# Designed miniproteins, single chains, continued (5): the designs that were tried, part 75

Each design is a single chain, and the fold is of that chain. pLDDT is the mean over its residues in the fold that is shown.

## One batch from the design tools (miniprotein)

Design m18590
Fold by ESMFold2-Fast:
Structure m18590 (fold): chain A 96 residues (1-96)
Amino acid sequence: VRVRATITFTEPVEYELAQEAAERAAEEVEKRFPEVEVLSAEADPYNGETITIDVEAPTEELAVEAARFAAEEARRKLEELLGRKVEIRELRLERL
């Protein structure tokens, strides 16, 4: 089962930092959920305010849990990289 998490932050950020946060979040997902595969973790190249993470899991429940975890980890890693508070404006989950 594949689920896409689309994470939109309240403020735009530099693409390179958003991309690094996405990649670090993907690593944390794979550590927490050994049965989950991260298929992609990408920041929006135009402004970095949006991160998209695609996960594949044996069940929809696990894919949704992993996708939500990925969103919070991306927020946390971005906060660490920016040295300031980062808030999620919107989280969208969709089945692929």
Scores: mean pLDDT 83

Design m18591
Fold by ESMFold2-Fast:
Structure m18591 (fold): chain A 71 residues (1-71)
Amino acid sequence: GMDLEAGLALAERSAHPDLWRLQLAEGLLKSGRYEEALELARELLTSDDPRVVARAAELVKEAERLLQERE
């Protein structure tokens, strides 16, 4: 079940779509959906929020690394 903190974080991120998209990209990466995570993270590099851009750049790097390690 979703706790109060998680619910409030989702509500806050709905007012900031780039933060929600960043969380989605991280979830895609954790679920092995590396190509989708990479595409979304690349889109987030154009965000007006430098914190989102910095984290998106790390996700791009990690997704590209994991894609190279797949058989």
Scores: mean pLDDT 73

Design m18592
Fold by ESMFold2-Fast:
Structure m18592 (fold): chain A 88 residues (1-88)
Amino acid sequence: SELEKRAAEIAQEAVAVAAEAYASLSPEAQAAFAARGDALPEVDMTDLLKTAEGLREVARLLREAGAPEELVERIERAAEEVRELAEK
C-alpha cells in the first residue's frame, strides 16, 4: 500500500541519517561501535516494525557513542513514524 511505501521511504532516510551520525564519530568511537557487533539497520520492507525497532536501538547506541543529538533525534522520530505507519 502507499502507507507501506511511505514507511519504507522514511526508514531509508533514517538509515542515511544513521550512517551520517556514525560517520561523524571519531575513528575510536566507530571502532568501539563496530566491536559490539552493532550495525546500521537495513530496511526490510517485509518487516517494517522490526526495521523501526532497529532504528530506535541504533539511535540509542549512537547517542551513547557521542553522535550529534540532532541526528539521533531525527532517527528516533523517523523510527516512531515508521512504527505508526507499519501498525496500521
Scores: mean pLDDT 77

Design m18593
Fold by ESMFold2-Fast:
Structure m18593 (fold): chain A 79 residues (1-79)
Amino acid sequence: SEVERALAEFERAARALLEALAGLGDDKSMDQAMQAAGEAYRQIREAAEAGDFERAVRLAREAVRWLQAQLRKAQAALE
């Protein structure tokens, strides 16, 4: 389904960001990223469980864009 595809993309983006932040040893950014990703995942799951699949997909895509932007910043910091 589109929800499953969006969640898979979210999970891949979140994992990539957390791996990059772990490589930097930036515990504060890691904690903030884990909290933000966890909150986004909770909201996506709640929307999906309520049957609001359009909202679930939208929230997942918004989260992926944010995660990808943070990943680019983390990769730049690795130099």
Scores: mean pLDDT 85

Design m18594
Fold by ESMFold2-Fast:
Structure m18594 (fold): chain A 88 residues (1-88)
Amino acid sequence: SDVEEARAKIPELAREGAEYLEASDREKLLAEIDEAIAAEKNPALRKLLERIKRIIEESRSFEETEEALREVLEELLAEREALARAKA
């Protein structure tokens, strides 16, 4: 299933996300996340985006960023699973 495939990719995506954040211009990332938050109509997804923004602002180590991104990705997957079940 899509959910099982997505779950299997979470550790890799969290690591890739942490690598991207470490290599990226933080000011540019904050502008991009603010735009995404403003465009998001789902309040649960907006809260997850706000959490990603906090991770970008508060990153102290690669390991902390990776772990925080993993938590966000797990919450996003749970939200997607709940929506898929509601439509089935």
Scores: mean pLDDT 77

Design m18595
Fold by ESMFold2-Fast:
Structure m18595 (fold): chain A 57 residues (1-57)
Amino acid sequence: MAAAKEAEARARIEAARATLEYLGTSNERLDLSLDTPQVALEQIREAEEELRRVAEE
């Protein structure tokens, strides 16, 4: 159970990080996804908190 959640959270963090890096370097095209950087940051924070809690389990 914990292993599956951990793998999912890691994949989410990596995907969100890649998106943030891409948008950070190419933010000129944010008109289609103005909220994407904030959404990605929130997803990373939630995934990190979930990983921390899962590690306690």
Scores: mean pLDDT 63

Design m18596
Fold by ESMFold2-Fast:
Structure m18596 (fold): chain A 63 residues (1-63)
Amino acid sequence: SVEDEIARLRQELFELAQEIDKLREEYKKSTDPEEQKNLKAKIDELVSKLEEMQERLATLAER
């Protein structure tokens, strides 16, 4: 059902937001430029995924 899909997306968004916050903290604590580059790339990738999921949730909520 649409309600089940919305519930799953909300859970995934919550988990993804927590992962992004964790990676941002790791980025701030890192002193290795290569590690910082890798962490930033991963953060950017997850942020893009978060934005896509937010758009999907908004589309479903209109139904």
Scores: mean pLDDT 85

Design m18597
Fold by ESMFold2-Fast:
Structure m18597 (fold): chain A 111 residues (1-111)
Amino acid sequence: SSKKKKVHELVLKAVGQAIRAVGYLFMGDKDGAKKSIEELKKIGEELYKMGAYSESGEAYSIAGQLYYNMGEYKEAVEMFGRSAKNFELAGDLENSEKALKKKKEIEEILK
């Protein structure tokens, strides 16, 4: 279906933005990394609006990990929270619990 094709195209774009963010971080370009993470977040939101909850949860988990690696802990907490909610909506309780655990660990750093 056209919807499945669009989900696959968005997943490939999400992977591309994650690779770009990692590349920018390797080069010390935090601004480039943040722009790639912002595009990854937009893809996650579009996947969510399409009901592709598992794929959206994965995109937000990757965004959360990238923000964490940058020391952007408040943003990482928000992303892992969105990831957990998406995996819960997908019925993927294991990945939802993993995202919530990462969120709680980062919240302890912010105290």
Scores: mean pLDDT 92

Design m18598
Fold by ESMFold2-Fast:
Structure m18598 (fold): chain A 120 residues (1-120)
Amino acid sequence: SLSLDQAKQKARELLTQSRQVAQRGADELSRMEESVPDSDLQEQIDLSVVLLSESVMVTSNRSLIERLDSLTPQQLQQALQDTSKALSSLGKKLEEKGLTDIAQQANELSQQLADLAQQI
């Protein structure tokens, strides 16, 4: 089994990668939103919802990284499970918007976070 310190180091790496994936997804969706006609209000709303989800992911992952050293094993396990679920949800939304490569990376990181949580 992993030591708590090893688990925290792996969590930092995976959370950093998750933040990068969410930011890249946000950048691509922002470009897509710029090309959507003002008359297509539903598509503008749908893209804005995904963009907000990505902004929350970036902010939450930054906060988690900053406080990793203070987390108990139970808190770390819960944070990794919550982040995994959020990334899985984000991956599905990105796939629905045609961002298949970014969606695949989000889903792979989601699985790695879930696997790390099971080792704690």
Scores: mean pLDDT 86

Design m18599
Fold by ESMFold2-Fast:
Structure m18599 (fold): chain A 68 residues (1-68)
Amino acid sequence: MSKEELLERVRHLVRSLVAALQPDLSDEAAREALVTLVLSTPIGEEAVALLGREETERFIREILEELA
């Protein structure tokens, strides 16, 4: 899987979880719970393996900020 394809899969997963769960994205605890949830998925684990944990967490937080 390419880096670009993996990043699109992470973006799609984050957007799908936000749509399904409708979290309060103004709440820091809700945002961090979503970051943790994404990282616990196979897609999140693959992203951490390719990019590192800090970069993957930053990318997820950027998507959540875009959706807020």
Scores: mean pLDDT 83

Design m18600
Fold by ESMFold2-Fast:
Structure m18600 (fold): chain A 93 residues (1-93)
Amino acid sequence: SMSEIEKLLEELKKLLKELEELLEKLKKENPTKEDVLRYIALKLQLIGLEFEYELLKKTVEIPEELEKEIKELLEKIKELLKEIEEILKTKPI
């Protein structure tokens, strides 16, 4: 349904914002163990949301504009996760 697509979009936007906030923190200060755990939790959330998207594609016809928005959000989220992972691998904890 449209409400399920809207919920997915809101969850993706929330995840994007949380990743942007984590990345900005990691640019200014050394990572803590809590930052590593937050990164892991956010990465697992993406896996769940990607699975929800695959199920929605099988059960409902997603409007082209919304499908484009979902794909663009997923791409941005994946880029932020890569940047965060590289920082966590290179900076002292």
Scores: mean pLDDT 88

Design m18601
Fold by ESMFold2-Fast:
Structure m18601 (fold): chain A 64 residues (1-64)
Amino acid sequence: MERRKARQAFLDATYKALKEGKSSVEAYKAAIDAIRKAQENGEISKEVADEFLKELEERIKYAE
């Protein structure tokens, strides 16, 4: 399921960024990059990528 792959990319990127001492906003930006890369590699569809990107952008907006 493509959403499972997107979720895993999001979680892995977020945990890595937080482990490196980055802020929540920086962690969400790392997750955005991971989702875009997964779409570019054909691991997830544009529709699934757009759903996760929209959610992450909203989280960044409300985290400030």
Scores: mean pLDDT 79

Design m18602
Fold by ESMFold2-Fast:
Structure m18602 (fold): chain A 67 residues (1-67)
Amino acid sequence: DEAIAAARAGDLERAKAILSTLSEEEQKRVLERFGRELEEARARAAAIGAEPDPVLVEGYEAIKETV
């Protein structure tokens, strides 16, 4: 989704603006989808002894606060 893509690019203002045009049900789906992507990124990072991208973590937290 464009909201997740914006958050992943570090454009939190655009991500929040897109979310504000969505219904509560759609916002929940975006949050769940992004949460799954973050979990997968964490699992991949852990497998090589690394941390997930901080921009990804910050993007998820920003979206979670707006939902």
Scores: mean pLDDT 78

Design m18603
Fold by ESMFold2-Fast:
Structure m18603 (fold): chain A 94 residues (1-94)
Amino acid sequence: ALSEEEREKKLEEVKKLLEEAKKLAEKKTKEGVEEALRLLQEAVLLADEAGDIETAMTASVAILAASVYLLFGDIEKAAEMIVKGAEKAIETLE
């Protein structure tokens, strides 16, 4: 059981990670996509710890979709999946 203050602090960090992941993915580079995926994974863990299952699941779906495109060498689509997923996850925090 987290205090409300600890929960709010974790959710603020989740928002920062999602916003940074979006910015990195918008560069549409392989390095940007790979770093954005790392930040999304951190956001999933923090959202889960804060009890925000909807945000954690939304970001997890984005990771899966982007990882599939990255595996097939489609950096552009991988980046788009991260941007859309991060935006949707930020909406779940509001």
Scores: mean pLDDT 88

Design m18604
Fold by ESMFold2-Fast:
Structure m18604 (fold): chain A 87 residues (1-87)
Amino acid sequence: EEEQKRANLTTALAVILASGDVEAAIKELREMALSEDPVRQKAAVDAAYLLAKAGYKEEAMEILEIASQHPDPEVREYAKKVLEELK
């Protein structure tokens, strides 16, 4: 299901971040944020929040700005909400 796919993607990114490979996590997040798939976009927003909490706030906000311009209104609204939380 879409929610499980989203959770699996977010978990995979959390594991990469925990391993210390932040550059790989940022690269994967940017690719997900540029995806047309709303599930990948929402997973990117979820994982960007984790990235910001890990100390990479500027990179996380860049990813969230990309997602905030997505054609899906649900993705845009979610990304904008997370951006406001990180202010």
Scores: mean pLDDT 79

Design m18605
Fold by ESMFold2-Fast:
Structure m18605 (fold): chain A 68 residues (1-68)
Amino acid sequence: MLTEEEKIEGVQELLKKSNEEDKKLILDVLYSLSKDPKKLKEFIEKLAKLVKEGRFDEAIELVKKQSK
């Protein structure tokens, strides 16, 4: 289980490594999910785990899948 700090760090790291289009997509998805706190927490946890494992391409694919 990731701590809240590790989840925040994971999202920040993904944003730092992303281009401007991917950053916008990440923020748009997070904003959309903010309407459902349970889904937002599950999404952030999955995203942070992928980032912690260095699986940045899979993290971006997860964001793209969620945007649909």
Scores: mean pLDDT 81

Design m18606
Fold by ESMFold2-Fast:
Structure m18606 (fold): chain A 82 residues (1-82)
Amino acid sequence: GDSFKEKAIKLAEEAIAKVEKLLQQTTDPQQQAFLQGVLKELKEILEELKKIDPNTKEGILKMIGLTLRVIGLELDVELYLS
C-alpha cells in the first residue's frame, strides 16, 4: 500500500480535482470566489505535503495537520453548497 505521505498527497490531489470540477459547473460569482479560495489553499497544502520528510516525528505531525485541513476544506465546501 501507499505510504502515509503518498496517501495524504493523493487525498489533496483528489480534493483539488473535485473543487476544479465544481468550479467548471458553477455559474454563481460568490460560489466561484469561495471555490477559488478553497482551491488556492488546497494547492498550497499539496505543495507543503510534497516538501515534508515522512521519516521524522515533526514531518508526521505536519502531515497529520495538513491532512485534517484538507478534510476541513472539503467539509467547508459541502456545507457552503448545501
Scores: mean pLDDT 88

Design m18607
Fold by ESMFold2-Fast:
Structure m18607 (fold): chain A 62 residues (1-62)
Amino acid sequence: MLTLEQLGRLVRLDTDGDGKVTRAEVEAQAPELLAVFDEADLDGDGVVTLSEIAEQVARLEA
């Protein structure tokens, strides 16, 4: 189940500023967040954008 804390951690993995987080990047830096990544990856394409994460966060806070 997604939490604001977990989504925030995912955002921090994009330190290069590409605006996206890939599954490979999560696997290399924080494999413990793979389950969170899979839940946030609505399209199942192996990429989650910062905008997508922000919308998920807003929805949880709504």
Scores: mean pLDDT 72

Design m18608
Fold by ESMFold2-Fast:
Structure m18608 (fold): chain A 90 residues (1-90)
Amino acid sequence: SFEEKVKEILEETLEKMKKAKSVEEVEEIIRETDEKIGKLLDEENASIEQKKLAQEIHDLLLEAYEKVLAGEPIEKVLEELREKAEKLLE
């Protein structure tokens, strides 16, 4: 399903972010994630609800980026991101 493919993309994103060595790497990972989700929306002819889900995921990624920029520990930021993403994807 669309939701399962989004979960796979997010799991890859979280794994990459965990290994990131700089804020610039985190930004690049988020950009690549947005590109993958955007492509998926096009390929799956996404519904309005699925497009809204993609926007909410984007907002969560931006929130995580802002927390990393503010100096919060990456492990804590990723844990919160994972929990919030799981609630969106059920």
Scores: mean pLDDT 84

Design m18609
Fold by ESMFold2-Fast:
Structure m18609 (fold): chain A 96 residues (1-96)
Amino acid sequence: MNKEALDKLVAELSKDPERAEKVRRVLGALYQLQAEKGYATPEEIAERAGLSLEEVQEILDRLVEAGAVTKLPDGRYRVNPEALAELATAIDAALP
C-alpha cells in the first residue's frame, strides 16, 4: 500500500468536496456490492453510486494506486479491508 499516495489523495479531496463525495459514493457502493457477492465491476458501482462509468474508472484507478482498493482479473474490484480498517480506525481515534 502507498501511504504517501493515500495521504495525498485525502488532502486533495479535503479541498474538493464534490470529488470527495464522488469518492465516498464509489467506496460505499463497492463495499455494499462486496458484502452482497464478494466483488464489484465498475458498471455495477456506477449504477449504484449514480455516477458515470468514466468517473468511476478514474476514481477506482486512484484508489488502487493508494492501496484502498484491489483490481482483480477481468476488470473486477474489491475493497482492501486492511486499508479501510486503518482509515476507519484513524478517523475513530481522531473523534472524541
Scores: mean pLDDT 72

Design m18610
Fold by ESMFold2-Fast:
Structure m18610 (fold): chain A 108 residues (1-108)
Amino acid sequence: GLKEKAIEELEKLLKEAKELLKKTKDKIAKMAAENAVKSIEIGLKIVKSTEDEKIIKETVKLSKEALEAAKQAIEYEKNNDITGAIGAVLRAIGVLLDLELILKKVEE
């Protein structure tokens, strides 16, 4: 079903995010990668705790956005675009906050 496919997709995203974090040496990009790992771990908790298809779909979307923000931060910092890298970290933090708010609603 949708939930099982979402769990499989999130587990693949988590593996990619953890590998990205392991390979990331630059300080700003590393923060975005750490946020992506945390976001996807929260996403897995949300999906495992709900049968609501709308929440499941939004959680997968937000988890993908967290990983994309980490990839953008890495690209910006490698190109010495520190402002772009910081912007990507802030986006990653915003996604993490949204996922934490969803998790609280699902647990209550």
Scores: mean pLDDT 90

Design m18611
Fold by ESMFold2-Fast:
Structure m18611 (fold): chain A 97 residues (1-97)
Amino acid sequence: EKEVKIANLLTAAGIEIAAADFAYSLGRKDEAKQALETAIDLVEEAYRLAKESGDKEGLQAALRIAQRVADLAKEMGFTEVAERAEKVAQEIEDALA
């Protein structure tokens, strides 16, 4: 049950990342930023569920998506989104230790 929810949240986050990249390529920077913010919101919920259920595979998947959001946000100059995504990635790394 939780595993399906985690997979759906991370899939949605991946779609938002693709939307952000596409919006940014069109010069729609506010839309790109919003999509990355939505992606990290989805990752945070997936992280909460994965940590609660002890789903290490879900935690590893959430970590990869958080790192991707951080990298794209840095590339795009969205400093606050990058900092938030880096913090989430660090929390997931700590949960995996």
Scores: mean pLDDT 88

Design m18612
Fold by ESMFold2-Fast:
Structure m18612 (fold): chain A 90 residues (1-90)
Amino acid sequence: MKKEEARKKAYEILRRGLEEARQSTDGDEAVRVMARAFREAKKALEEGGDTELIKEIDEVEQRIRDASGASPETAEAAAGVYLLEKLEEE
């Protein structure tokens, strides 16, 4: 997969995940939905060979965990929002 195609696919996955999370009546469900979308988006970036962006997002996720003591799913969900915003700007 081309890098640009992988980024578009990741954006679509994250956008859909955010829309599904917004429809959730339970905050824990919303976090799980976004965490899943983040993992799927990251897989798409891996298929595109976007090693630099993957490294950046892994560092963002780790910083969220270190700063807040957040659960793995909460950190993934927050990293997913960060990635979505970054992809919207590019």
Scores: mean pLDDT 81

Design m18613
Fold by ESMFold2-Fast:
Structure m18613 (fold): chain A 66 residues (1-66)
Amino acid sequence: LAEEIRRRLTALDVDGDGTVGPGEIAAVARELGIDIMKAGPALVAAMDASGRVSIEAAVEALVAAA
């Protein structure tokens, strides 16, 4: 599961900066059947000042919500 999430998020990280936005995270969660509401608090806590989350933090949050 973690590897699937990481691969999908990395594919959406088109600029290769290692971060993804909430829209990309929500799209991956929906595709994999993960409840984004369960991941929400962890994602908000991991979000930087610009509203982006590192791929690894997003993977951890989505795995915990699965």
Scores: mean pLDDT 77

Design m18614
Fold by ESMFold2-Fast:
Structure m18614 (fold): chain A 87 residues (1-87)
Amino acid sequence: PKAEPDLEGVIEEALKVKETLDQHGFLHLMSLAILAGKYETAIEIFEKMLEMGIEPDKQMYLLVAEAAEKLGKYELAKEYREKAEKL
């Protein structure tokens, strides 16, 4: 079911034109997804960014680590936190 707007509609619209998103655009979408409690969506946004060849910054790794931890994916969260600490 499609909810009227807040964050989810903005994320879906932006992902439709994902080819025009840069590192800052992806960072904002991930932040918004986490704020909305859409942790699976935050991980999907991160994966789309990697598919486009955009290198994540430290904050992006921390955000995806938080999303993974909230979903009980603790090993994945640890890996992303370790990558963030090296940046």
Scores: mean pLDDT 74

Design m18615
Fold by ESMFold2-Fast:
Structure m18615 (fold): chain A 83 residues (1-83)
Amino acid sequence: SDIEKLNEYIEKVGEELRQYIEDTLSDDPEKRENMLKMVDTAMKIARDTLTQALKAGEITLDQALATIDSLGDGMRGEIDTVA
């Protein structure tokens, strides 16, 4: 289903961001923990919001995935700022 594909993609992007945090903030445990919490919170909100919009037929799967890509890019920028 489109919902399963969205959830799989969110999990993939979330894991890629967590790995980027681990690699980038390896020497700072407090910054690492804060960035990991940021990613987890953002991904949860995105999953809940986009899943509801997708169920309602308000967006396409491609639009939902593009939203996750944009969110991921923004979060990489935040991680780079604190590194």
Scores: mean pLDDT 87

Design m18616
Fold by ESMFold2-Fast:
Structure m18616 (fold): chain A 57 residues (1-57)
Amino acid sequence: MVDEHIRTLRDRRAAVRAEIARLEGLPHLSPDDVARLTALRAEGARLDAMIATLEAG
């Protein structure tokens, strides 16, 4: 049975990916948008690593 925690992480990852796609779809990015996009990409990478570790255990 998939852990409730893994499900929560996957939901958060989906939300992060959706926000990244939205920002990347903008015709231009403000400096604040660029900073947020960088932070979201870092969060997505952390979530991917956490999910992979939990699924491997």
Scores: mean pLDDT 82

Design m18617
Fold by ESMFold2-Fast:
Structure m18617 (fold): chain A 78 residues (1-78)
Amino acid sequence: SMSDIDDEYSKLSAKDKLQFDINRGVMDVAYAVMKLVKESKSTIAAKLNAMIQQWQKQGTPQKVIDLLQKYKDYLLSS
């Protein structure tokens, strides 16, 4: 739930919060575009997973990656 995400977000450092905010914003835009062009739920999930994997490879902290995964699941449940 968003409540669970908000609770975990509150525990992040200021730097990790900023990183999460930036990555969440990118994910929100990508999700909105994919819904607009009527991509399947499975395709949306795969593309969001690929974005998170790329950020992990680029050095995003694991606790931020874990929270982005929870946020992805929240988006896909909506």
Scores: mean pLDDT 90

Design m18618
Fold by ESMFold2-Fast:
Structure m18618 (fold): chain A 64 residues (1-64)
Amino acid sequence: SDEDLIQQIKELLQKASEARRAGDLDTAIAHLEQAIALAEQQNAPQSLIDLLRSLLEEERREAA
């Protein structure tokens, strides 16, 4: 369901945020990639996928 998808994405974003605060940018990136893969697999709205990709690009810039 859409509610289950949103909940799973929120949990992955929370884990990414926690990893980022700990300075583990590789783990933060991995969780964002998981969120994108889940959203794509479940045919989420393109706007959500674009938002997640923007967050991933920000983390990759921080890691570089």
Scores: mean pLDDT 86

Design m18619
Fold by ESMFold2-Fast:
Structure m18619 (fold): chain A 94 residues (1-94)
Amino acid sequence: MLVSKAAALLAGAMLLTVAALEEEDPERVAEDVRNAGELGEKAVELLLEAGKEEEAREAAERVIRAMEEVAEAANDPRVREVARESRRRLEELL
């Protein structure tokens, strides 16, 4: 149950990062990145609760890379700050 729920949340996070790459409005991109980070955090927490430490690390790394790709493409200070904050929160969970 926890692993399946984490997989769904991770899929949602990845879909938001893909949607963010197609957005032209930096405010909407920042919102998508923030939401992706929050879904990623919940997925990592559920994987850790299930004792899946390696899968939790891999999930965190995937979300971090996707958010950084969005921040690089957007080249906007707000998007970069949101991605940086989300990365810190994900790293703190591990």
Scores: mean pLDDT 86

Design m18620
Fold by ESMFold2-Fast:
Structure m18620 (fold): chain A 100 residues (1-100)
Amino acid sequence: TERLLELLDRTAGRVLGLLVAALRRETDPAQRARLEELMVRLAELFRELAEKVEADPSRAVEYMEQFREEVERLMEEHDVPADLRAGILAVLEEGLAEVS
């Protein structure tokens, strides 16, 4: 459980780091607001994922796959730039590979 939670923590840090970097480069107030909202929602989803994995570590792969699908939907809803979307998905897929 601890090893999986450490992996989730590192993955969350990497994803949120990409969003912080994008937010610092963004000059459009509307896009900044969307990125800030996405950051809050993703932090919340990572917290829920960690709680689920802690409760049932045997389902970690299943929970992480569901989480990836939910994150992909959120990025579409918030009109996330293609490069940022690709970077976030790559980090999530690396995390999934380490659990498998």
Scores: mean pLDDT 83

Design m18621
Fold by ESMFold2-Fast:
Structure m18621 (fold): chain A 85 residues (1-85)
Amino acid sequence: SLEEAFLKGYNDKSVSKEEVLEELKEILKNIDTTPKETIAEVLGKFLGVLGHSLDMIEPLVKLLNSEDGKEILKHLIENIIEESS
């Protein structure tokens, strides 16, 4: 499930901020063809590495399941990359 993918990413203690930003850049390039589970896992890694609350996962799962979810997340990921450089 998307929620399980987010949790897998969130609990991954092996990734650095720099590594997750590179994964987000790759997702951004291919977002229309990237599986939702892959997007969820990488966003989970981002939330975990920055110490964000687990409570952020449920709204992001709902967003990914919405009709325009990938388009909205594209803008969110663009902003994350810009602010983190």
Scores: mean pLDDT 83

Design m18622
Fold by ESMFold2-Fast:
Structure m18622 (fold): chain A 66 residues (1-66)
Amino acid sequence: SMVEEFKKKVEELKEKMETLDPESIKQALIEFNKWALEKMAKLSEEEQAEVQKLIAELNEHARELL
């Protein structure tokens, strides 16, 4: 499912961010947000709520690294 793809993508990106410099983290977030916006347009409201929680978790993780 798309929600499972979001979970996998977020998990992989969180791990990747531990090895990236701040500028690369910002660029990765920009790219992820573009991908996420495109994919979210195809989701139900319930699925959107679930992936928004995952996105919030990713953003919090990035904030701690910046």
Scores: mean pLDDT 82

Design m18623
Fold by ESMFold2-Fast:
Structure m18623 (fold): chain A 74 residues (1-74)
Amino acid sequence: MEKEKQLEIAEELARKKIEELGQVAEVEEVEALIGPEFTKKLLALAGAKEAYEKGLISEEFYEELLKEVRELSA
């Protein structure tokens, strides 16, 4: 699905940046605490601005992802 593809693209961009910064272990520890689904959305949100600037995702997707992350933390 189109939304799932955009989510995966944003997540992959964030994960690559985290690998470059040497922060992979910290992300794995956070995932163990909050679960894989929430971690995936947080990573996607972190990568979403760069993905949007590169034309890989829509602004609508970015706004929807922001709402989903806020609702999961409430």
Scores: mean pLDDT 75

Design m18624
Fold by ESMFold2-Fast:
Structure m18624 (fold): chain A 83 residues (1-83)
Amino acid sequence: SAAEELAKEAVKQVEEAYKKLLEEGKRSITLTLKFPSEEHATRVIFAVQETARKMGAFVSIKRNGLEVTVTIYDPSQVLPPLA
């Protein structure tokens, strides 16, 4: 479906941004994505969160209507407390 294709594209953009973040030694990179409907935006947010989790990346996601802003962080900046 169109929603699945948009989710795949968003996931690819997040993966590429994360690689760039690590290569450039930056703390964060921000992406702004636009979608044709709020339902598409919501589905993409879920796909991006799952992809970030699998990559070991930390993300902050904000939605404003049809726009989704994803900020990707260097995992070294957000370490969980050691047990």
Scores: mean pLDDT 77

